# Ledger of designs, part 77: designed miniproteins, single chains

Each design is a single chain, and the fold is of that chain. pLDDT is the mean over its residues in the fold that is shown.

## One batch from the design tools (miniprotein)

Design m2840
Fold by ESMFold2-Fast:
Structure m2840 (fold): chain A 80 residues (1-80)
Amino acid sequence: SVEDEIVEHLRKALEYAKKAGVEEAVKLIEEAAEKFGEGDYEKALKLLKEAREIIEKESDDEYGKKAVKEIEKAIELLEK
């Protein structure tokens, strides 16, 4: 399902953000996953966009780039 795909992208985004060491983005992704589980898709979307921006500014490594890609996939599915 689309919901299962979003959960998988959020899980991967969280894993990669942790590996990239961007603690603020890790917290935002965790909060986004919680809001998604509550059905608050608007708040989840806003938090993911903030996490993406922070990772892009604070991470220069491959894990940061992978985290951003997984966040972008989750955002695309949420904006349907």
Scores: mean pLDDT 88

Design m2841
Fold by ESMFold2-Fast:
Structure m2841 (fold): chain A 61 residues (1-61)
Amino acid sequence: DPPLTPEQVEEIREAALKALEEGDVAKTVGQILIFVADVLAGNEEARKALEEIRKAIRESE
């Protein structure tokens, strides 16, 4: 499969952050899993997006 485009990474990142704000843990985890595959494939934009989501999760208590 081709790596996610920067535009697709941004859309998934926004969806994950929205799900986190709504308290939807299952949706948040689902979006993170999509990024993990691309991070392992060497997609730097996906890695940065995952780091941003991780920071948001740590700040959401």
Scores: mean pLDDT 75

Design m2842
Fold by ESMFold2-Fast:
Structure m2842 (fold): chain A 73 residues (1-73)
Amino acid sequence: SDLAAFEALPAEERALLRARIVITIANAEGGAASVAEVAERLGISPRTASRLLNALAAQGILEKVGGRYRVVR
């Protein structure tokens, strides 16, 4: 799976990608980003972006508001 492929990356690369996702969303218009916006900005597939964003939301780092994701306060 795309999430398993992400988890198979070296720990440093996983931490960097996670940080880039959080920064991308925090800097997005209105502080929220769609799966498509994150995928485009990071150069990853929408499927990979969706799985990563859902994983970060499950960890309490992001919250899903409608069809968009934002960083939890």
Scores: mean pLDDT 77

Design m2843
Fold by ESMFold2-Fast:
Structure m2843 (fold): chain A 71 residues (1-71)
Amino acid sequence: SSFEEFRERLERAKRLLEEAKRTGDAALAREAAALYEELLEEVERARFPGKEELIAEITRLLEEAKRVLAA
């Protein structure tokens, strides 16, 4: 389902961000941020379970990725 694919992409973005935070790799942080921006656009247009919680989580993770890029 589209929701399963969404969750897989979200988990990939989380792994990239965790590695970026661990290593300070700006390229990984940029990749994670780009994925979070795409996922936010998708979740806002979709009818996923827990949509409000997903938006809040992804928004928080995007801000974390931006902080890594600013460091």
Scores: mean pLDDT 86

Design m2844
Fold by ESMFold2-Fast:
Structure m2844 (fold): chain A 66 residues (1-66)
Amino acid sequence: MVYEVTLTGSVEQMIGTVLRLIGEPSVEVERVGENTYRVTHTGDAASAAAIEAELRSLPHAEVRRL
């Protein structure tokens, strides 16, 4: 699955969110614009729903499934 994540809020909130995303196993993160990141899940189907739920629960972020 591929998601576009646009970060909002303070610099500290944005940094915290980026570090969380980079730390996720089986997830690739690419910066595609100002405060916009493409997140690709490379793991199995069982973890895909958990990753989607985590992305949608991020504070100060807008998430779009591609």
Scores: mean pLDDT 72

Design m2845
Fold by ESMFold2-Fast:
Structure m2845 (fold): chain A 70 residues (1-70)
Amino acid sequence: SKEEELRKAVEEALERAKQAIEKHDDFTFTVEVNRLLLELREKARELGYSKEEIDKIVHEFALKVNELKK
């Protein structure tokens, strides 16, 4: 289902964000997170989510990434 594909994409993106944090380089982390946000937005668009739903998905992902840095 599209929900399952989105869940997998979010989980994979969060794992990549965790790996970027482990590099201890804020610049590399910022570049990687920006790439992940773009990839997630495109994946959600391909799965047929609306603009409002995509914005919510991307916002929730960004909040989770910020929690990883705390």
Scores: mean pLDDT 82

Design m2846
Fold by ESMFold2-Fast:
Structure m2846 (fold): chain A 98 residues (1-98)
Amino acid sequence: MPSKEEILRAIGIALSAIGLLFEAELKGIKNKKLIEAAKLIIEAALLVMEGKYEEAIELAKKAIELAKEVLKEDPENELAKEALELAERLLKLAEELL
């Protein structure tokens, strides 16, 4: 079972990813890979809270790949950079708990 501090870290990452989805909607951004990456970050954070670290690692790695693909197409995409940072933070958290 993750500690209270680890649960709060996972919640913080999930809330940041939710904020990213709202920002994308407000800006009319329809990049499917970016939206999928943010959703995977939220799902992986919930899996960390449930103690499902191996599954969380798999989703976090997929989110990293999608964010990197967006950055290959648009290197200045600030939301994709944020998604990559969130996914990498979540991967590190899940790996530390495994």
Scores: mean pLDDT 87

Design m2847
Fold by ESMFold2-Fast:
Structure m2847 (fold): chain A 72 residues (1-72)
Amino acid sequence: MEKEGEELVKKAVEIREKHPEYRPFLDEALAKALEAAKKKIEELKDASEEEKEKAALEVMNKILKEALEKIE
């Protein structure tokens, strides 16, 4: 899961550099992913730090994957 997240972020950064026209869209997708992760962590206040990180990464990965699929 974490390794998949790193790969998705790298792909987004690469597209952002090669295609300036997609930068606003990708920046918005990254902001949404971060915001969703923060909300997920707040919802899981009673969970362990590991559980919070895992859930946050899963939500971020989902949002980034959807964004990348739209611009393929």
Scores: mean pLDDT 76

Design m2848
Fold by ESMFold2-Fast:
Structure m2848 (fold): chain A 96 residues (1-96)
Amino acid sequence: KEEARKKAVEHLTKGLRAFNEGNYEEAVKHFEEAIKYAEEAGDTQLLADAYVRLGEAYLKLNEYEKAIEYFQKAIELDPNNVRAKKLLEEAKKKLE
């Protein structure tokens, strides 16, 4: 499971690079892979982080309902995640 954790971090890093370059669809693919590897690793913190990042990518793609879903999943794993809570409110406001 150490290898799975390394793969999760690798895909989070690649997703963040794609996100910063404005390639949000590529970022989604990497964050989805990060989620799979974080689950395999049993790393709840990496899983929560990957959910937040996937939600952010969906926000940029204007897929607000998907963004809300992933921010809620992140908060379920980490109820004190201030970033996820702020982003959830931002996504909800976009649906107004």
Scores: mean pLDDT 88

Design m2849
Fold by ESMFold2-Fast:
Structure m2849 (fold): chain A 68 residues (1-68)
Amino acid sequence: KNLELLKKVISTLSEEEKEKAIEVVKKAKSVEEAAEGLAKVAPEKALLIKEALKGLSVEEVLEALEEA
């Protein structure tokens, strides 16, 4: 369910933001670390991203970013 929200948020990111987000998530050891890193890449969308990441794994977040 949150995966669909994440995909919608990802569709609003620029190509540069998506590339930076993929690198951040690849290096993250937890969903919390991924959320903190993504907040630095897209600060204006940080709260929405944090909400979308609830209940997701780092692997699910990375897959959604790579498929976008």
Scores: mean pLDDT 79

Design m2850
Fold by ESMFold2-Fast:
Structure m2850 (fold): chain A 101 residues (1-101)
Amino acid sequence: SAREEEVLAALDELIAVAEEIARHSTDPAIRERARALAELLRTVRELLRAGQISVEEALAVGEGAVAELRRLIDESDLPEEVKERLRARLAEVEARLRALR
């Protein structure tokens, strides 16, 4: 469905943000948390595509991922310009996820 495809696109963007955090951070703990979150989101994406979870369940995971990514950005040693760019991307994804409820 169009709604499912929009949720998948939002999950892909959250994965991209998590990978960007892992790439830019020098903190091993932040990198590991970001990689683990990206892997969780890939699993959720696969389960949604397979019809094994609902759109509503995927939206809830996506919203939780936005909150965790925001925490990772705030706790990280990333350059401030990178943090601002990633926060802007998260705000756009968060707005899209809310519109899909």
Scores: mean pLDDT 90

Design m2852
Fold by ESMFold2-Fast:
Structure m2852 (fold): chain A 57 residues (1-57)
Amino acid sequence: SPEERLNRALQRLNELYEKDPELAEKVMAEAGVQSDDLEETARRLEEAIRKYEKEKK
């Protein structure tokens, strides 16, 4: 489950990289992907993606 969650978040991040690499870099920086915990890393990525995806509306 944590691995699947992380994979889903990474897939969304990859989509963001294709559309807006600059924004994707901001998401990575804000998520702080230095954690050894897969669940924590996934949570941070999901939060950062959600925050920036709000702007698409």
Scores: mean pLDDT 72

Design m2853
Fold by ESMFold2-Fast:
Structure m2853 (fold): chain A 74 residues (1-74)
Amino acid sequence: MIEPLTPEQAALEAEIDRLIREGDKAMEQGNYEEALKLYERALDLGREVAADPNVVSPSIIRAAVGYVIAKKKL
């Protein structure tokens, strides 16, 4: 089972999830440049949270997919 996160790590994961939701909203509005920026920031923060490079968070996968789609729309 995944170990419980520290309050700081939990806050960072919440920020990543928020950035992904904001990116998704920007995609819905056709603001692909803003979506790309939000997903890129989520990916950067995800790098700091990952304890093991072989463990892939669903949030990080979602951010990566959003980044690629937003980039293709530009």
Scores: mean pLDDT 72

Design m2854
Fold by ESMFold2-Fast:
Structure m2854 (fold): chain A 77 residues (1-77)
Amino acid sequence: SSVEEAVGAALRAVGAAIDAELAARRGDAEAARRAAEEAEEAARRAEEAGHPALAAAARRAAELARIAAETGELPKA
């Protein structure tokens, strides 16, 4: 179902954001950038699945991955 697709994509985006943060903490800029790209692709797939709340969660994860890749840290909540 499209819900299952959206959930899977959102979980992938969150996992990629965690990977980006861990890579950034290690000083591995290439791994952090690749993880951010994976999070962005996962967020796009969640958007295509048509579930707004899950798409928003995936987009937020992709943004956190991008920030981690660029700054070496996730924003403090």
Scores: mean pLDDT 79

Design m2855
Fold by ESMFold2-Fast:
Structure m2855 (fold): chain A 72 residues (1-72)
Amino acid sequence: SEMQKIINEMIGLLLRAMGHLIDYELTKDERYAEEARRDLEEARELAEKYNDEVMLRAVERLERRLEELEKE
């Protein structure tokens, strides 16, 4: 179904963001922070468009993690 494709896309964006956050934490390379931010912005847009509260909370948690890492 189209909805399953959208859910899979959101999951893919979250997994991509998590990978970039791990790379940022390990390397301190700001390019990974920028990639994570882009992934999270795309995931947020989809979660808000489809009113997926679970996905939105996941995005918000990763956004907070990115902010914490950038303050270190």
Scores: mean pLDDT 88

Design m2856
Fold by ESMFold2-Fast:
Structure m2856 (fold): chain A 83 residues (1-83)
Amino acid sequence: MEKEKEIEKKIDELRKQLDETVEKAASYGRSGEKKDEWQKYLEKARELSREIFELLPEEFHQEIDEAVATLKAAVDKVVDRLE
């Protein structure tokens, strides 16, 4: 029970961190001026998604993978427009 509650809490924290990281990376990407910043957050989002994958049942991996892919696509779209 205690271990199960800890895992649920950790997953919730990671999901929140992932969402915040995705939003921050997308925000930096829209400005196009902080390439190092948004790349760092994009990498952090990938790391968080992997950690969540290890904790979540496979049926939930799709949603998190899509969230990370959406972030990447949004950032790439903004950066590509600037170049």
Scores: mean pLDDT 66

Design m2857
Fold by ESMFold2-Fast:
Structure m2857 (fold): chain A 60 residues (1-60)
Amino acid sequence: MWTKEDLEKALKELEEAKRELEEEIERLKAQPNPDLRRLAVLETAKGILEAAIDFLKKLL
């Protein structure tokens, strides 16, 4: 059975992953010739992480 503490730890880890992903997206956007295909993939991954974070917040 997942405890509230287990869910809070998972939430923190996902929020850290989202932050790292956002930093990578911003680095790509700052490039002179940004890889638009890779940027689209990372933006999609960010959306998935945001949905997972929102779901876990509803469980807390």
Scores: mean pLDDT 81

Design m2858
Fold by ESMFold2-Fast:
Structure m2858 (fold): chain A 57 residues (1-57)
Amino acid sequence: ADDEAIAERLIELAKKNPKSKWVAERLRSLAEFYRQQGKTDLAERLEKVAEEAEKAA
């Protein structure tokens, strides 16, 4: 039920599947969602991981 736990799981998934455009797109969508909720630090972490995943694809 912790939003940070969900984000951490997706970050781990992105690291294990670095060429997945699907994972990168979901990370960007979640980053935008958390930014709108005021969780800017979490959103920035998700955006950075999405950028790394896109570069690997």
Scores: mean pLDDT 73

Design m2859
Fold by ESMFold2-Fast:
Structure m2859 (fold): chain A 98 residues (1-98)
Amino acid sequence: MDEALEHIAKGDEAYRAGKYEEAVKHYEKALELAEKEGDKGLQAQALRNLGDALYKLGKYKEAAKKYKEAAKLRKSLGDTKGADILQKKADEAAAKAA
């Protein structure tokens, strides 16, 4: 959990600095670590943050996919409101990809 959280923090720092490509790399590493640890909540957080960074890079199709994956995880954890917000982000990203 700690190593995955460290990569989320580094990704967030890169994202705030406008270094979206660097943020993507950190969030992808956080996702891998969260998956290895079986932490579904942290997987959903990493996927959402990855979607946000991909969206800033204009990679709207990839962003939509990551938001949908995060929404499924949130729904499986009983967070229906969080899942709905992520699904709306996915739909917005998909609309920009068209």
Scores: mean pLDDT 88

Design m2860
Fold by ESMFold2-Fast:
Structure m2860 (fold): chain A 105 residues (1-105)
Amino acid sequence: SMSQQLEEQARKLVEEAQRLVEKLREAIRNGDIEKAKEYAVELMVLGEELKKVRKKMEEANVDQSVIDQIEEALAQIERELGKFMMRLSPEEVEEVLKEAYERIS
């Protein structure tokens, strides 16, 4: 069913978010700021995909427990991106936001 397809898509995106968060953390630990910026852009793009899936799930009356998992993943993305952005110069923040915007648009 459409609901089952949305639930499977949501779970895969949540799993991808967890992997990207770990990659971001690892890049930061290794001082690889350029790789960390790439993962931050990917997380911002993934966050928008998760929001779109959440909207479709709400419209399809999908199990709330899966929607809650998306909300938790989005909150984690926001926290990790916020922590990373605080390490960057204003110019580097603008660079990351511009790259993410171009991929989302």
Scores: mean pLDDT 87

Design m2861
Fold by ESMFold2-Fast:
Structure m2861 (fold): chain A 94 residues (1-94)
Amino acid sequence: SQAEEAQRLAERALEEARRGNGVRGGILANEAGQLADLAVQNGEDREKAAEAARLALEAAMEALRVSETLEGINLATAGALNAMGALFNAGDWS
């Protein structure tokens, strides 16, 4: 499912960000956020999509923290915005 793929991408994004790879972490977090939002829009499990989006947001924030280039900052920011959008659409914004 898109929600399960989003979670896998978000987990990889967080691993890359924690290793200091802001650009790669940002790219994967952005993809995870987009897939989580698509999962919500397609009527998949909202709880699974929200969990994937939360993890994508965490990964994007970590990627932003470790990014030292404009490319990394832009990718991490896009990832965070897409993840927040997915959380909002899932109705799980706390």
Scores: mean pLDDT 83

Design m2862
Fold by ESMFold2-Fast:
Structure m2862 (fold): chain A 97 residues (1-97)
Amino acid sequence: KEEEEKLFKKYQEDIKKHQARIETLLATLRKEDPEGAKLVEKAIESIKPLIDEYQKNNTVENLKKLVIELDIVEAFALIVLGISNIDRKREEERRKR
């Protein structure tokens, strides 16, 4: 019984941490790659049905699903930022020639 309460609190903390990191990545992308930022924003919109499901059914299982999807969105944001950095480096190499 206490284990369920601990899991609930842990997942809520994980969600807040993921949201903060995603917001930081998104702010960087909006400055450096506005088109990449739009892709990440679309990914965030795609998880809204899971947020709605959690709001209707406040279960640890639904909360865990939301954490997993936020992990995926954060990973996607990092990938988009990585691609943007590679493209910038390639453009710099072309300009030096």
Scores: mean pLDDT 78

Design m2863
Fold by ESMFold2-Fast:
Structure m2863 (fold): chain A 75 residues (1-75)
Amino acid sequence: LTPDEEAEVLLALALIYETLADFDYEKGNKESAIESYKKAIELLEQALALSTDPGLRAEIERQLEEVKKKLKELE
């Protein structure tokens, strides 16, 4: 995989963790939701470090902002 391809995979995985966290939060599993949001943030930060494409970087930054906002609401 190229760095940008690896960043795309990490972005996809982060979105899966965000979805899992949203699910857990709606079900009242706050601690599980926090852990999944933190994992999504970690993956997005790794994706951003690898990404060189401006469009991909912008999408990763947008998703990172969204997940961080959701996590802040739980803390």
Scores: mean pLDDT 87

Design m2864
Fold by ESMFold2-Fast:
Structure m2864 (fold): chain A 67 residues (1-67)
Amino acid sequence: GEAEREKKRLEAAELLGSGAGYYLTGLPAKGTVLEYTDTHLLVEAETEKGKFIVEVDFVSGEVKLLE
């Protein structure tokens, strides 16, 4: 159903955030979704070296760290 689709979408967003954290740092990262829209995803990525915010821009395709 639609509720199951939304749950899978949120789980995919968390996996994407964790992958983006790993891609940017080379370290295993735990992603927590802060904001998920049609244009971007904001994730708090927690690594052994600390926490940082990752932005995935769906319009430009860029993945970047926010300070």
Scores: mean pLDDT 72

Design m2865
Fold by ESMFold2-Fast:
Structure m2865 (fold): chain A 97 residues (1-97)
Amino acid sequence: MSPEEKERLEEEIEASMLVIGLSVLKLAPKITEEDVELAIKVLEKALEFVKKSKNEESKKQLLEAAKDLYESIKDKAPKEYVEKMEELIKKIEEELK
């Protein structure tokens, strides 16, 4: 495998793992403060990914997963965490423009 092919594969794996992480958090039957802190951490990693990646499809998948998680927990999480999630999602959207 060429270095370029390896880097692309590693990037696709990273994007997929981030999408899975966001999706699993959405399926939690009860949202704890630790779950929301983890969601913010995953969103921060998603933002770092979209800043460095050239894979437009992976970026779109991450944005949609992030929005889906936000809509699922915004009414269940403390206001400060909701505001932080909104800020991170907005930054991800700006990176896709």
Scores: mean pLDDT 77

Design m2866
Fold by ESMFold2-Fast:
Structure m2866 (fold): chain A 78 residues (1-78)
Amino acid sequence: MMEEIARALRRAAEAARKAAEYAKEKGIEEAAKLFEEAARLAERAAEAAEEGNLEEALELARRADEVAKKGAELIREA
């Protein structure tokens, strides 16, 4: 289970990095920064999950999701 959670979080980090690149190409710099932050948080969450720190992993994943949603809102409003 922890390995599956870590894998999902690393995929989320990759998706956030791609979203950041897209936002940069469109000139939406604030959205790019938010997706870069979401990617960093998701990567840290994956590391916590790999170390068996489930509570830390879930808290970091929750923060990554909140930041990514904010980035998505900026793209939608642009």
Scores: mean pLDDT 84

Design m2867
Fold by ESMFold2-Fast:
Structure m2867 (fold): chain A 66 residues (1-66)
Amino acid sequence: MDDIIQQSQDYVDNTTRATQQLGPQGQDFLDSSRQSYDTAVSSSPDIGRISVNDIRGNYQTLQNML
């Protein structure tokens, strides 16, 4: 379980860097990702678990765009 938290943090870091490499295309991804994250933060105190699910979905979309 502890490893999953560490993995999710690395996942977020990698996603952020990938977004920076996309440049203008990154704007669309950032908009979707931020909206999803904002909803998770507002609706639940258990951010860690929700963020992993939301980011995983967004990352798959990002890979398809690349």
Scores: mean pLDDT 59

Design m2868
Fold by ESMFold2-Fast:
Structure m2868 (fold): chain A 77 residues (1-77)
Amino acid sequence: MAEELGREVREAIEAGDHIKVTGTVMRLLALSEEYPEVRERLTELALEVLRAAEAGDAEAAARAVEEAVRLAEEARA
């Protein structure tokens, strides 16, 4: 899952698909509502994805998404 979401955001940034990037950020914010123990870090990572996308840095955005998903999976355990 983490790698799939990271790939999706990388491809979206490379394609200039702002709707897909926004959708990914919204999913990370939804995870921050589900996992209050890691909410602050998940919100920070969602903003990192947005900033990386604005800079055209697909790799940084993908890493932030992958870290956010992994963090949410760990919080669930």
Scores: mean pLDDT 80

Design m2869
Fold by ESMFold2-Fast:
Structure m2869 (fold): chain A 85 residues (1-85)
Amino acid sequence: ELAEQLARLAAITPGLLDEFIANGEKVLKEHIASITSEEEAQEALKGIELLLELLDLIAELLGLTEPVAKVKEMLEKAKEEIKKK
């Protein structure tokens, strides 16, 4: 039952991840540009770190390691940009 539901989700997820990756960098750039304080930068960094951990779990659970790796690379670059603020 759960395995069947996960298989169905995995079948549609690659298409959604491809679209997210294509637009994700633009969304992250806009978010980073909106950061105006050290407190906002710290919260953004914590959020990205949590998201990176969740993406690792999702990649392993759904077998989406390669698409998720691209999202993780984008998020790691976003962390470096935030740290420069």
Scores: mean pLDDT 66

Design m2870
Fold by ESMFold2-Fast:
Structure m2870 (fold): chain A 88 residues (1-88)
Amino acid sequence: MKGEATAADGRKVTVEAELLEDGTIKIKVYVDGQLAGEKTVKATELPNGNLAASATFTAPDGTDYTVGVLLEKGSKEVKRVAVTVAPS
């Protein structure tokens, strides 16, 4: 599952999200095509059965990118990606 967003600083953020069998979500983030990081986070199940997760990644320049992903239950597609840039 893959999503893209433009952060407030104008950088392109690409997010790859994978739902694992243990109910965690593996999130991999690229900033301007360079790997910023990879994290596995516990998913929150919403009342409608969709899964939500978020993680913060620090780019090489010290800028923090918080990415949120929304996955539809039983789908391999990322339904929504949101990106927030935190001040350094």
Scores: mean pLDDT 73

Design m2871
Fold by ESMFold2-Fast:
Formats: sequence, C-alpha cells, structure tokens
Structure m2871 (fold): chain A 65 residues (1-65)
Amino acid sequence: STRDRILEAAARVFAERGEEATTMRQIAEEAGVSVGTVYRHFPSKEELVEAVRRAQEERERRELE
C-alpha cells in the first residue's frame, strides 16, 4: 500500500541521514509519491517517526513466525 511504501522509505532515509537531517520531501522522493501524499498519511514528521518504530516492531514479530 502507499502507507507501507512511505514507512519503508522513511525507515531507509532515517537510517542513512538521521531523523533530524531528513525532510518530508526526501521521504516522498524515496517512496515515489508527492509530499502532499506523505502529509495525507502522516500529518507530522513525529507521527511518521513513531509509525516507523511501530512498523519495525511488527516486522520483527512476524519474522518470529
């Protein structure tokens, strides 16, 4: 889904550049979507950071199956 693509892109860019140095525009470019689309799914960068953390925790849980 578009949400999952944004989460994966954000995780990658945060790992490469750090959270503070990363912009919503860079996440949008990495995900292949518009900046407006990123903001539609995540109204703030803080919400996106939290969502990335939660998505990584869910991924780890699924890998244990």
Scores: mean pLDDT 79

Design m2872
Fold by ESMFold2-Fast:
Structure m2872 (fold): chain A 70 residues (1-70)
Amino acid sequence: MSREEAVALGRRAASAAMRGDKERAIEYLRRLEEAGVISREDREEAIRLLEEGDYEGAVETLARALSRSL
């Protein structure tokens, strides 16, 4: 996965999370982890926050993870 593709996928994940589309957000987070862009720990933390309804916290976790990888 290129940096450009990772950024695009990250934006889709954040957009889905902010809309409350947990299923779509979780799928995008899984793809980012499978591509090695985010860690399993970052994925699990973001999903935990989504399940708790903390969409802003989930987006911040993702942004921090992407910043470390990109």
Scores: mean pLDDT 83

Design m2873
Fold by ESMFold2-Fast:
Structure m2873 (fold): chain A 83 residues (1-83)
Amino acid sequence: MREEEAEVEVDLSTAEATRRFVELALEAAREGLSAEEVRRRLEEALAPGLPVRFRLHHDREEVEIEGEDPLSARPLRFVASRE
């Protein structure tokens, strides 16, 4: 199984920013891109914010995301897949 991890500092305070993050990470997982490449794309596409850790599961086309909600300071953790 192929998986890769990285951390990026991006603002996920809006639903649109979270959607964009998920779209970019899932597309990269499908394409077999490295977590470092995804980190760079996220930094280009999104505003700077709090640290967010993600893991790409290329074999499953999934991304795991862990961070902190900037509005409530509560832990955020979820798994997203293409479907």
Scores: mean pLDDT 71

Design m2874
Fold by ESMFold2-Fast:
Structure m2874 (fold): chain A 92 residues (1-92)
Amino acid sequence: MTGAELAVKEGNYPLAMLFANAAYKAGDYETAIRIYKLLAEKGYVRAYVNLGKLYLDQGKYDEAIKWYQKALELDPSNEEARKLLEEAERKK
């Protein structure tokens, strides 16, 4: 089990998010996506937003839109997800 997977299992979502963010910044999109998806399965809204940002950075606007919509389903008051959804829809 990786440190990130252990962090998710133990409920330390902030720590798992740090591992995912570090992978994203390093260009390791496979690892970042895997960890963000594990966090998203646990309902960690920030992971949905970061998955959207990762897909947006790759020009995958339809995928980014789906993840932002899921973030807003869990937290309708998430202004970051709303603004990023509007951006992705404009660039589509």
Scores: mean pLDDT 83

Design m2875
Fold by ESMFold2-Fast:
Structure m2875 (fold): chain A 80 residues (1-80)
Amino acid sequence: LIKEAEEYAKKAVEAARAGDFEKAIEYLKKAIELLKKAGAEEAARRAYAEAARAAAEAAERRGELSAEEAAEARALAEAL
């Protein structure tokens, strides 16, 4: 379960960097679900934070977010 969750989290980060935010969210949801089933709630929060940071960086590079909005998204992810 944890190894599968890590694989989905990795796919979520890769999808976010490619600008496929819909797939990134789908893979992230699967990773979190698997981590919760394994009782690894802290690892689930960490996976969410990592994917959120990758998505914010990708969106900023594409001009979808301002630098300030991207910084706020990263700060929110760190608070999780």
Scores: mean pLDDT 66

